# Designed miniproteins, single chains, continued (5): the designs that were tried, part 59

Each design is a single chain, and the fold is of that chain. pLDDT is the mean over its residues in the fold that is shown.

## One batch from the design tools (miniprotein)

Design m18027
Fold by ESMFold2-Fast:
Structure m18027 (fold): chain A 120 residues (1-120)
Amino acid sequence: SELEAELAALRSDPSVDPVVLESAKILLGLSDLSENARRVGTAIRNEALRLLLEGASLEEVVEKIEELGSKPASEIEIVPEVEASDEVKRRLVDAVALYLHRQGRPLSAAQIEELYELLL
């Protein structure tokens, strides 16, 4: 797919940016730095996992990340935690990496591997 080609290109152009890594951790619900970060990240993680389990494409998941990430934290409701396999969790990391790449803030291949290790 076009999105898989885009993700492959992202992994082949490494750059190390600790701020982008921290942004990815927030979007994956892995950050406790603030109540707002936790609220937004938890909602993004669980909604994205739900969509992936329902067979949604990476593009649909990226669109949901963009939608939720653009809302004020006060407008984001706490959603139930979604249980997912390691394979689905890897696809969540891929969607977050693609979202950040489209924002001009690409994760390096090493940072993507670190996120897999933290989430799995």
Scores: mean pLDDT 78

Design m18028
Fold by ESMFold2-Fast:
Structure m18028 (fold): chain A 55 residues (1-55)
Amino acid sequence: SLEEAMERWVEARNAAPPSAQPVLDQLTQQAIATPDPDERARLLDQAVRYAEEHR
């Protein structure tokens, strides 16, 4: 599940326009810094949704 979430995140990030990258980068950094796995998953899902909405 986490591995699948990371694969989706990589694909979404690569497809996202340059204008979306600063927000995606911030969400990714927050996810990496988070010790809570549930919060990390939530932030990654949020980043994927943001990338998809700003295609």
Scores: mean pLDDT 77

Design m18029
Fold by ESMFold2-Fast:
Structure m18029 (fold): chain A 88 residues (1-88)
Amino acid sequence: SPAEEVRRLLGEMQGLLRRVRGLLPAVEAGDEAARREVERLFAEIDGLSARLVDLFTRHPDLPESLREEYARLNGEYTDLHTRYQRFL
């Protein structure tokens, strides 16, 4: 179902955000490999976010709780991306 697909994608996005958060101390310390991995993870998160937005647009009857969870994760992504950009 669309709701099951959204829950799966939200779970994947949350997992990727946890990996980014775990890598940021190494990026801040100047680890180039950690920096490349964070850039790869951000690209993957962007792909998941695009799929989530498409699902929410095509299925307006999806539970509000799923949209709220996406907004929360997107807020976390924005914060992490802003933090990352300070070290570019």
Scores: mean pLDDT 90

Design m18030
Fold by ESMFold2-Fast:
Structure m18030 (fold): chain A 88 residues (1-88)
Amino acid sequence: MLKELEEKAEKFKKDLIEKKKVPEKEAEELARLALLQGIVYAAVERGELTEEAARAVLEIAEILKEQGLELPPEAVELVERARAVLAA
């Protein structure tokens, strides 16, 4: 699983630089976001959102907002779940 997540993050970074002309530093941050999303997705697939996964979701949302990207509906739901987990 880890190698697949790393490969997806590398591809996403290249797409950001080549298609969107995103600066390399921002593309690296967004690639980190993709890796964190893979970790969160694996936790959600198991039906368990741990505190670590919850923190990753919030970090993802912060990065996306800083880049001016809109959260997809599924990500909005995950952010709310993450807030609930960390508030408990």
Scores: mean pLDDT 70

Design m18031
Fold by ESMFold2-Fast:
Structure m18031 (fold): chain A 58 residues (1-58)
Amino acid sequence: MEAEKKKKAEEILKKADEQSRKLTTEGANGTPEQRFEKIKQAMELTSKAVEEIRKLRK
């Protein structure tokens, strides 16, 4: 039970990290405004991943 929750948390973090990296890379090819927006989206993805991990504890 606990091991499965830990594995789920790791998958959530891995997915958020991959999506964050993709957004940052896409932003680098855009305007400064687009780069800022992509960074903001990446930060929101990380915050959502943290909330998903909290839900796993419930």
Scores: mean pLDDT 77

Design m18032
Fold by ESMFold2-Fast:
Formats: structure tokens, C-alpha cells, sequence
Structure m18032 (fold): chain A 62 residues (1-62)
């Protein structure tokens, strides 16, 4: 993985951990890794928002 993509994944994961907790952070990290493997730009704010929304959905089910 390119350093810039790795940093973006870590930064978004840290935001999820701060705001939603460590379980949500793990979901966000997994989603970001999947998006990167699908050829998505993980430094794009829209892609980062899509990953964060999966963690928000998990919290709404709790």
C-alpha cells in the first residue's frame, strides 16, 4: 500500500475511535481496506465518509 493511502486509513480510523469507539474503528479500518482493494481513492473525502457511515449504522443497531 502507498504511504499516503495507509496514512488516510489510519487517520479515518482514529476519527472513528475518538467519536464512536474501538469497535467502530475496526469496522472503518476494514471498510477502508476493502475500498482500497476495489480501486477506490481512500484519500477522497467522499470515500472516507462512506467508510465512516458503516460505523454509524452499526451504532444505530446497538
Amino acid sequence: MKEKNEKAIEEVTAIAERDLGPDAAELVRKRMEELYKEGKDVTDPAIQTAALLIAVGDKLDA
Scores: mean pLDDT 75

Design m18033
Fold by ESMFold2-Fast:
Structure m18033 (fold): chain A 76 residues (1-76)
Amino acid sequence: SKIEEVQRLKEKALEMLDKGASLEEISRLIAEMMKTAGVDVSEDTVLQTLKALPNTKESIKFAIELVARAALARLR
């Protein structure tokens, strides 16, 4: 299920963030969530967007949650 794939990617992105993964690694997972929902976005576009956010874990976590919610909404 595409819904299960988005949920799995979200959980992986949050786990990687907690382990101190780079924004490049988080951007790859976010791009995969968007692609699963039928939106082709480059990893670089996602990375530049994340770099524009406040440099806090909470900001990146919010971005992951927001993208996951948007992706799931497109799959309904």
Scores: mean pLDDT 85

Design m18034
Fold by ESMFold2-Fast:
Structure m18034 (fold): chain A 94 residues (1-94)
Amino acid sequence: PLTPEQQAALDEFQKEVTRLARDAMARLEAGKPLDEVVEEIRKGLQELIDKYADKLPEELYQYLKDNVEEIARGIAAALAEALGRPVPDEYRPK
């Protein structure tokens, strides 16, 4: 079970990831290239992982750290699909 402090940190982390996704969707709607948006999500997600490194449960921290690039591509792909934009094969999950 999570401690109250870990749960609060996870809730705040999820809010910040949601904000990052909303910002990314706005950039896609503004006509930013998908590859630039992926890089922005990757950098933002990495900064959030680093910010919450000592606060997140170890298992979740390790998963996020190991999969940041794949998660960033997945978020960008989902947002692009929601906007009716084509998704390159390299951004699709394997």
Scores: mean pLDDT 80

Design m18035
Fold by ESMFold2-Fast:
Structure m18035 (fold): chain A 84 residues (1-84)
Amino acid sequence: AKVTVTAVFENREKAERAAAAMEAAARSFDGLKSIEVEIREEDGKYVVTVTAEFDNLEVAEKAAEAIRDIALAEGALEVEVTIE
């Protein structure tokens, strides 16, 4: 199952800290097969996208929730979660 979490931050420093924390949260779950982290600048804001693949849906759902919660804790203005 693939988890994509996209979070928007007001500045680069927050985005970089959030990206590291979100990746660490994803890696704390067993069954992580792959992970990609991207930071992009859009309209003076910073978008962090974490894409993680897990071997089962139940773990993917728990990981998605943890990654989202970390993004919000790190000051995300907007967070979107997709599970496939």
Scores: mean pLDDT 87

Design m18036
Fold by ESMFold2-Fast:
Structure m18036 (fold): chain A 85 residues (1-85)
Amino acid sequence: DKGLALANQGKLKEAEEVYKEALKLNPNFASARLNLANTLKWLGKFLEAEELYKEVIEKFPNTTEAKLARIELKWLKESWGPFLE
């Protein structure tokens, strides 16, 4: 259903804006950075999502968020790999 896809797209764009504002206020908010990366992935913004997953891994290496970011990054490389290099 195209209507459901458009409604979901609108919610994802709203979530992207919310998480971007949260990160402007607190750049060290690991969960907001991970949630932004996930939101960008669902929006098809894979290059932006990859960069944020790498930032979570680099800045917060010993967190649950970094572990989740590694899993998501592996999925991106397997599904979108030729376009990420």
Scores: mean pLDDT 78

Design m18037
Fold by ESMFold2-Fast:
Structure m18037 (fold): chain A 89 residues (1-89)
Amino acid sequence: DLIARAVATYEADEAAARAAGEELVARAAELLREAAVALGRGDYERAVALLEEAGRLFAEYAREHYGEEAAEDARAYFAKLIEAVRSLA
């Protein structure tokens, strides 16, 4: 249920970002959806790899639009998510 809700949320986020022309955010949302599916399968290694890529795209978007501090916040957030996933393995 939680994984299905996460997938639906990220699919909506991807569609909204693409409609707004936010290519980096759209790709990051797509990767987050794939990470949620991988988590639901117990594929923690794949989920971590997908979260690392999504984190890079979010940090790039944040730096370009909100500056370096926002990029650092995005990196810190994804580092915590990745560590949480690794703790489930």
Scores: mean pLDDT 80

Design m18038
Fold by ESMFold2-Fast:
Structure m18038 (fold): chain A 76 residues (1-76)
Amino acid sequence: MEVEVRLEASSLADRPALQARLAEIQRLIEEQGLRLVEESAVERREEGDKVVLTRTYVFEAPGLRLTVTLTVTLPR
């Protein structure tokens, strides 16, 4: 079974909400017995006055693969 999750944050004001979402995902990973098996390099893209950073994490358990993509948008 394969599952994909995408998370985005676009300002410093999003920090508490993003932190809460990451903690919840970490809890779910632990509850499902998933292990981190693959981690991408940070991909940087400049878009006008913003910098977009993207990183992909792959977690695995027998019969289950979870892909988490985290996208953070920061001012330049």
Scores: mean pLDDT 72

Design m18039
Fold by ESMFold2-Fast:
Structure m18039 (fold): chain A 92 residues (1-92)
Amino acid sequence: SRTEILSLNNRIVKNALDSLQPGESKDVVLVSLDSQGRLVVRLVRIEKDPDGTFTTRQVRRLETREEIEEAIKTLSPEEQKLVEEALRLAQE
């Protein structure tokens, strides 16, 4: 499941980058497990640089179920599906 979660996060980041023009940014929700197997959900800002590279910055950690659900509601339907699948895999 950890490898599948990484694959889903990579798709979320790639889809964000493909949607951005140079100099634009957007926030994405990424899901991981820590070294103890605990769920980590982060709001991450992706900025596409003028040269076509990108930078990422953690905006905040989403600590509660309510924070996670509110963040997901701000996403596109495609992004929601990817994040929900990553959350499902992380809770198995």
Scores: mean pLDDT 85

Design m18040
Fold by ESMFold2-Fast:
Order: sequence, then C-alpha cells, then structure tokens
Structure m18040 (fold): chain A 64 residues (1-64)
Amino acid sequence: SEIDKILDELKKKAPESFKEVLDYQRELIEKYRKENKSPEVEEFILKQIKEGRDLLLKRIEEAK
C-alpha cells in the first residue's frame, strides 16, 4: 500500500537513532488499520503519514 511504501522509505532514510520511533509509529498505524479497514480510515492515515513524512524528513536532516 501507499502507506507502507512511505513508512519503508522513511525507515531507509532515517539514522539509527530514529528507527525505534519509526517502528513505534508503524505499530500504531497498523493497529489502527486492523481495527477499522474502511476506505475513509485509509485516506485519513495516508494524509497523516504524508504530512508526518515531511516533518520527519526535516527532523532527520536537522539531526545530521
């Protein structure tokens, strides 16, 4: 899925110190998706992940 693709990209780009945080975020997202598999939930998560990706990439760059 697009969500998994974005999460995998973030994990590849993140330094080791960020991987634990990214793993926790992925677990929370997967739990939310398992509890409600509606299209509206997928769209909501995708929007949040795209916004979060931009913030995380900025934080990763600032941490280097």
Scores: mean pLDDT 72

Design m18041
Fold by ESMFold2-Fast:
Structure m18041 (fold): chain A 74 residues (1-74)
Amino acid sequence: MSVLDLPEEEREILEKFEKLFRKRDYEGLAKMSKEERRLVIEHLNRSLGLNWPLDLSDEEFIELVKELEELLYK
């Protein structure tokens, strides 16, 4: 699992997500574009061996983020 081989644009989107996730900024997370969210979910599915759907609403994406918090921070 390495971010070094990712395109710069993809890496910037993941860094944006990580900053918002660490701050628990759910409003900021909900304002991410559809394309940014799909990229984040694809990366998490690949990295964590998960099977989350890529086409989520704003509310569904926030619920997924909360589920990720339980997985990582318990």
Scores: mean pLDDT 75

Design m18042
Fold by ESMFold2-Fast:
Structure m18042 (fold): chain A 100 residues (1-100)
Amino acid sequence: AEEERREAERKRLIEKVKEKYSDKFTPDQLKELIETVEKAIDAFEKGDLKTFRKYLVKIRHELGVDVKDVLEIALEIARITGRKDLEKNIQEALKKIDSE
């Protein structure tokens, strides 16, 4: 089922984020990053792009993840939710976030 595929891919993304940042972040910072990524996925699935963008801003500016990694996370969220059509919108949003 589509929902089962999304849940499996969501879990895989969370595991990749955890592995990539486990040595760079404290346990509390890593927990905040994972929770923010999960909330970003939920917002994106609901079509709430404004809330999704707020979570990307938090990952970039409050949690200190570089813009390249934020882009990779956002594009992976678009892929697992089946919304690759929003790739250009994600890139434009990140360009604005990085310029601010």
Scores: mean pLDDT 77

Design m18043
Fold by ESMFold2-Fast:
Structure m18043 (fold): chain A 79 residues (1-79)
Amino acid sequence: MPSAKELAKEIIEQIEAALASLPELVRAGVLSEEQARVIAELLEELKKRIEEAEAKGASAEEIQRLALEGIARIAAAVA
């Protein structure tokens, strides 16, 4: 298992990649502009929460749980 710090870094990199992909998904008609805005807000909130948790010494398991919770919220926003 990667360390909590390594896991947090990888998840943050994936969040940043997802944020960068949102304009393309809107252009392709997969997402509305409103959906993309909500997803961006949720992704940025998740990034902040993971950064704060890692800074407070959260375990890799806790960071993974936060990531899964964030993904579930994003999935609900798209559905």
Scores: mean pLDDT 83

Design m18044
Fold by ESMFold2-Fast:
Structure m18044 (fold): chain A 87 residues (1-87)
Amino acid sequence: ERERRIEEIEAAIREAIAEYGREAVAEQIRREVEGAREAALSGKLSEEQKEETARELEALAEALARIPGFEEAAEAAREAAEVAREA
C-alpha cells in the first residue's frame, strides 16, 4: 500500500515537472511542505491527523528522493514528517 502510494506521488510529480518545469514544481512542493509543518505545529490537529500528515509527508519524501534534483525537498519533507509526529 505505502509503496503504491509512493509510486503514485512520484508519477504525479514527474508529470507536473514535464508540464510546468522543475523550478515551479519545487516551489509548489516547498509551499505544501511548509503548510503541512505549520498545521502540525498549530496545536489544532488531533493525534490521528498528525499521524496521517506524517505518513503522507514520509511518502512524499521517499517519492522526491527518487527524482534527481529534489534531494533537498525530500529532506525538508522528511523533517516536516518528524515535526508532525512529534508535535
Scores: mean pLDDT 82

Design m18045
Fold by ESMFold2-Fast:
Structure m18045 (fold): chain A 62 residues (1-62)
Amino acid sequence: GKKEEIIKEALDMIKKGESLKDAIEYARQRAEEAGLDPYEVSREVQLEYAKISKDDRESIGV
């Protein structure tokens, strides 16, 4: 859905070297434009980022 797409885009920004703060701000703006709760989407981005920090330990060369 739109929420999952926004979260994925924000996480892709972080993977490309953008800060967590910038990714969260992007996600909030996109959520507001889509009629979603920006605070809920921001929280989900933070939770998914925490999971990525775990996945990075299993990635080749990361």
Scores: mean pLDDT 76

Design m18046
Fold by ESMFold2-Fast:
Structure m18046 (fold): chain A 83 residues (1-83)
Amino acid sequence: LEEKIRQLEKKAEEAEAKKDYKTAAQYYLSVAILLEQMKKYEEAIKYYEKAKEAVQKALGDSEEAKEEVKQLEQRIEELKKQL
């Protein structure tokens, strides 16, 4: 599981380096979900924040970006209650 998270993180960083923010957001989100399942809420929040930034860079000020960012912000808020 730790190896899977590391591979996903590396793929997210590679996508971000290529300015493929949509792919980076997907990989950061996958990492966050796995960390959440492991009850590593503090780490999961960090990766949800990275996914949010990648979504904003990928979709800009579009309505889709605003909705995805709002959903990620709500998930982050919910996880903070678990700390």
Scores: mean pLDDT 83

Design m18047
Fold by ESMFold2-Fast:
Formats: sequence, structure tokens, C-alpha cells
Structure m18047 (fold): chain A 69 residues (1-69)
Amino acid sequence: SELEEKIKRYREALEKLVEVTKKIMDLQRAGKKPTKEQLEEYRKAAEEFVKAYRELFPDLPVGDLPKIE
């Protein structure tokens, strides 16, 4: 169903965001800076998550995810 497809997209977007965030956090904990490519991957993952969230929860506000610098 359409709802099941939206849930799947949301889950996939969340899993990708968690994966990218963990990699960046591991670098920061080691005192290293993320690459431009890693920051861009985070930005894209965050945008896809927000998009999937909006499709699943159209009546709920969605905030901006924290930016990593």
C-alpha cells in the first residue's frame, strides 16, 4: 500500500541518517574533522529524512536537523 511504501522510505532515510551521523560523530570523538564529502552526505541524508517524514506526517511540524561543521 502507499502507506507501507511511505513507512519503508522513512525507515530507509532514518537508517541512512543514523549511519552518516555515527561516522561523523566517531571522527569528532577522535579529534578529526569530517571531509567535505561526508558533510555533503549528511546534508543529503538529512534532507531525504525530512522529506520522508513530511510524507508520513503531513500534519506534524518538522524542524531542521542540526548542522555539523
Scores: mean pLDDT 79

Design m18048
Fold by ESMFold2-Fast:
Structure m18048 (fold): chain A 73 residues (1-73)
Amino acid sequence: SLDEEQRAKKILQALTKASQEKINALFSSVTPEMLKKLSDQKLAEIVAGLLGHKQVDGQSLELAQKLKQELSQ
């Protein structure tokens, strides 16, 4: 639903501080349910991109775990 997408966007903005434009671009191709089903590695790759990092690191892995937990509530 739109409410689930808006909640996911708010969580991602809080965790990554990414621009609303970057987050909106992500949700043009993925849903919150798709994010919940991704492997930890794939979710960390998305988070790294939102952070502006060139590769997955400890921060992107930690934030991906937090995101998955928040989306599962």
Scores: mean pLDDT 82

Design m18049
Fold by ESMFold2-Fast:
Structure m18049 (fold): chain A 78 residues (1-78)
Amino acid sequence: SERQEIMREMALLGARATMLYLKAKFDGDEELAAEAQALANEITELEKQLEAGKISPEEAREKLRELEKRLEALEKKY
């Protein structure tokens, strides 16, 4: 289903954000770690909103695309 596809993409993006956070912490890049952690937290909140029915699958998809762009920008800064 569309909801299951979105949930899978959220999980994958969350994993990427967490990996960036761990890499940044290991490298001593506190600013990058904070930004990656903030992204991971926003993904978790988006998952909660979708599960609670507070946001539509369409709205969740749009916000997920914005979070993907932010993560890509952070990954390019390293």
Scores: mean pLDDT 87

Design m18050
Fold by ESMFold2-Fast:
Structure m18050 (fold): chain A 62 residues (1-62)
Amino acid sequence: ADHLERIPGLSEDLRQHILSTHKGSALEAFNELLQQSTAEEIECPVCNRVYPRDVASLAVQV
């Protein structure tokens, strides 16, 4: 979802939006990728977007 390109910074509303988009098994896959990678940028398996690690890690915290 290209709506995630409009992230100027991470707000609570944006964090909830990311969580809603990447819930369920998609969120679990994203979290597993975060745990396995030490890269500063993480590619989302759902949207194929690259996120800064900080943004990606916040997206998996419920």
Scores: mean pLDDT 55

Design m18051
Fold by ESMFold2-Fast:
Structure m18051 (fold): chain A 82 residues (1-82)
Amino acid sequence: MREREEELLRRGDEFVERLREKLESLLKDKEKAKELIEKLRKTLEENRRTLATTELPEPERRAAEHLIEQVEKVIKEIEEKL
């Protein structure tokens, strides 16, 4: 149980780190950065709705909630730099 949660959190963290690097590289092109942020916000809203309506095991649900929170933080940090 805990091992699965740790694996999911690790994969999520790797995704968030790659996303941050990609968004930071796009800061040179503010229009592309804004378009990607808008697309990510829509995806996060869809994922939040899916999470609310889908019955997931507690470890998977916790990992998904953590991933959503981390992506929202990255978006906010990048928007402050725009």
Scores: mean pLDDT 79

Design m18052
Fold by ESMFold2-Fast:
Parts: C-alpha cells; structure tokens; sequence
Structure m18052 (fold): chain A 64 residues (1-64)
C-alpha cells in the first residue's frame, strides 16, 4: 500500500505532466522499483531523487 506522501507526489507529477495519477503510478513507480527494488515503494526521498534525475523540477517535488 502506498504512503500518503507518495500519493501526494504522484498527484503533483500528474498535474505537472497534465495526465492522471494512475498513469504516473503505472509508469514511474514501477520503473523506480525495477531499478531500486520492490521494498523502495514507500521511499519518498529516493523516489524524489529518481524523478529529479529524470528532469522533474524542484518546484514540483517541493509540493510534498
């Protein structure tokens, strides 16, 4: 089960890309877990660093 912080981050990214939370969850979160491990599902800081490495701006990440 995803933490509320991860859900808020998915929402912020979805708003930035003008898409849905479901699309972001099915795209970025599985990629993050495939690279860093399934146990990292609720690692907020790790996920933020991963997204920043993909070009997501700090203004979007700071919303959480």
Amino acid sequence: MLSDEIKKLLKAIAEYFKTTEEVVEKSYLPLFKAVYGEEEENNLEGFKKFLKSLGVPDEVLEKV
Scores: mean pLDDT 75

Design m18053
Fold by ESMFold2-Fast:
Structure m18053 (fold): chain A 64 residues (1-64)
Amino acid sequence: ADLLRPLTPEEQAAIDARVAAVRAELDAEVAARIAAQPELAAPLEAARNIRVIGVELDARMEIA
């Protein structure tokens, strides 16, 4: 797939829905880990953000 082509509204909505679902799961996991080890909050939040970007790119490749 061409990752730089314009998305249709339907493709964008599907990507947004997939990202939102994964983001919710990651937020819960990161919160649980931070509760156990508060000193890891910053690197865990950074890793979560990188993972969300990866999921968005993967979804774009699969849907578009």
Scores: mean pLDDT 75

Design m18054
Fold by ESMFold2-Fast:
Structure m18054 (fold): chain A 79 residues (1-79)
Amino acid sequence: MVVDTVEQHASPEDAQRVRELFERLGEALGAGDEDAAQRTVDQISQVLHQSLPPDLADQLSQQLRDGTRRVLGIVRERQ
């Protein structure tokens, strides 16, 4: 899981920020708010790039974007 990787490699403060941002992302996805979800993904990606080696940050950011896109696609199809 992205959060588990951040907790292992990043500072406790950065890990806490990522956890808070994931809670916000869950709220945005639950509401079907694509703009809020995208902004939250961008904020998580920024923290990952500050906290982790570039290659790992890029990989996790891409996984997060792909996962978010799939969830938003499912929510959109139901509306």
Scores: mean pLDDT 76

Design m18055
Fold by ESMFold2-Fast:
Structure m18055 (fold): chain A 81 residues (1-81)
Amino acid sequence: MTIDDLIEEIASKVPEEERETFKEALREQLAAFDPETQKKLIELLEKHKDSSPLEVTGELQRLLAELLGLSEEEVEAELAA
């Protein structure tokens, strides 16, 4: 499964009107990370492809906290700023 296949699977659960915006946002977020981080994110997305987009976002925040050495609370604070 490619990253594009995973994005499409997850986006299929989003309303059609928001689907393209969601796919673009997810691609941009993934492209901001180094290849090793992208690989780990792809593995996480594959495991949670059947989950809601909100659940996937929560799991991504958790993984980013671990990879960046930040707490989940610090990741939330940075995203909210």
Scores: mean pLDDT 65

Design m18056
Fold by ESMFold2-Fast:
Structure m18056 (fold): chain A 71 residues (1-71)
Amino acid sequence: MFPSAEELFEELSKLSPEQQKERLRELARKYLSPEMQETVDQVLSVWDKLTPEQQQLVIRAVVEMVVRSYE
């Protein structure tokens, strides 16, 4: 079964920033096209330099892309 946006946000909210980064990469590799995976990987390459607010924006963007990929 495909996870909902709410389920993905709840899962990610329980993870550390480093675990969130790895989970976002896994989600991109599983659900997104190679071109979108490359875009996500580029954003995640600067993940540790992002503020917590910017990290939350990235989480929202990736979850939204993932959910759209199977709807």
Scores: mean pLDDT 82

Design m18057
Fold by ESMFold2-Fast:
Structure m18057 (fold): chain A 73 residues (1-73)
Amino acid sequence: DIEDKLTALAEKLKELLKKGDIEGIRKELMKAGELISQTKDPELQKAMQEKIENLDDEKVKEAAESMVNAASS
């Protein structure tokens, strides 16, 4: 259920990363953070929230890549 939603978000993040749509990535990471707060991965939740708060392009990209990697593993 939640894992399926995270997988869908990871696929969306992959497309946004290809397009360089930083604002789109930021929005999806915020949604992912809310989903993760309801799951068993508190470390990932905290890391994502901190990266979203920084909001620079490199941090947003790193957070998106981290999310994609976590969903694929």
Scores: mean pLDDT 69

Design m18058
Fold by ESMFold2-Fast:
Structure m18058 (fold): chain A 69 residues (1-69)
Amino acid sequence: AITQQDVDEFQAWLERLRKEVEAKKKEIQQKLAQGEISQKQADLEIGLLEGVLRIVEGVLNLLKKKLQS
């Protein structure tokens, strides 16, 4: 059975992941501004990072629904 502690621990991990993703997005934007990478490469890398976050958030939402049901 899924517990509130499991959801809280997963949410804490996701918050850390979000901070890491935001830091990486800033690094990508800085490289783009400096001409080190193309716009297409920046869009691809940022899109991948945001895609991973959406999947993880979807999992957390499923866990929360199971706890409430």
Scores: mean pLDDT 84

Design m18059
Fold by ESMFold2-Fast:
Structure m18059 (fold): chain A 113 residues (1-113)
Amino acid sequence: GEEFERGIKELDKLIKEMKKLIEELKKLPIVEPENIGKEIGLTLRLIGISIDLELLLPKVKELESLKQVIKLAKEAIKILKELIKEKISTPEIIKAAEMVLEAVKKALEEAKK
């Protein structure tokens, strides 16, 4: 239906935004974070989002599951923007962000089948 097609288009736009944010994060200098607790917290949230996305993959052809994927992708984008604003960039965060991007890309590919 039209709602599902709108969800596909929104998810494609979110993937493009995440790619740009991850590339911006990669360009930041690796500096010891002033707030280690915030760094750990945001890293664990990205890992959690990645796991939740992988669990949704078998059901992503259902509109409700696609909406949950979109919601998780938007949450990941908010985290990436916060990391960039605070200039928090570690190899661990970049890996977690790339895992989220790959999971969202897989969800889009499955939804388009």
Scores: mean pLDDT 87

Design m18060
Fold by ESMFold2-Fast:
Structure m18060 (fold): chain A 97 residues (1-97)
Amino acid sequence: MELRRRIIEVDAEAALVMMEVAILEKIGEKEGISEEAKEAIEKAREYLRKAVEHIKKAEEALKAGDEKTAEEHLKKAEEYVKKAEEHARKAKELIDA
């Protein structure tokens, strides 16, 4: 059903944000970036860590047949991926300025 597909989609989105954050970290290592940009990168990393944890819990709950718990963890994962994207975007804007 749709729930398994949504978990796959959120996991893929988290992976894309992880790649963007990795690129921003590499730029930060080669160039001088502001402390605000560094903090935004670190916040994006923390939200990605939380998203991955909730994706794993959603997968485990779905495998156990607990669709309600899987949906709750999926919603948290979606929220954390969105927050990670917002902080990654802020970091990019600060670096590109």
Scores: mean pLDDT 87

Design m18061
Fold by ESMFold2-Fast:
Structure m18061 (fold): chain A 96 residues (1-96)
Amino acid sequence: SARRVLILIQASLASLAMYASIAERTGTFDEEELIKRVEEAKKKMLELIDKSDLSDDVKAQVKQIVNDFLAAVKADPRRTPEAAQEAIARIDEIIA
């Protein structure tokens, strides 16, 4: 299901936001480790998008959202939760 793929991407984004929030709150925040985790998650999200039955235009839009998310994390790693919420909201607009 195309909708299932989009929901799984949102779940991955939410998981990264939670990871960053926990690291900040526990004093274990490591910018390089977070960026590495986001880059690895991006690779898996892009593979999920490519294997999906989403239209080519929707695939391009969702890939752009994921790329924008990684760019935002690299620019300000401590704002990863806010960047993830923005990406999730953009995907919700595609689902609607």
Scores: mean pLDDT 89

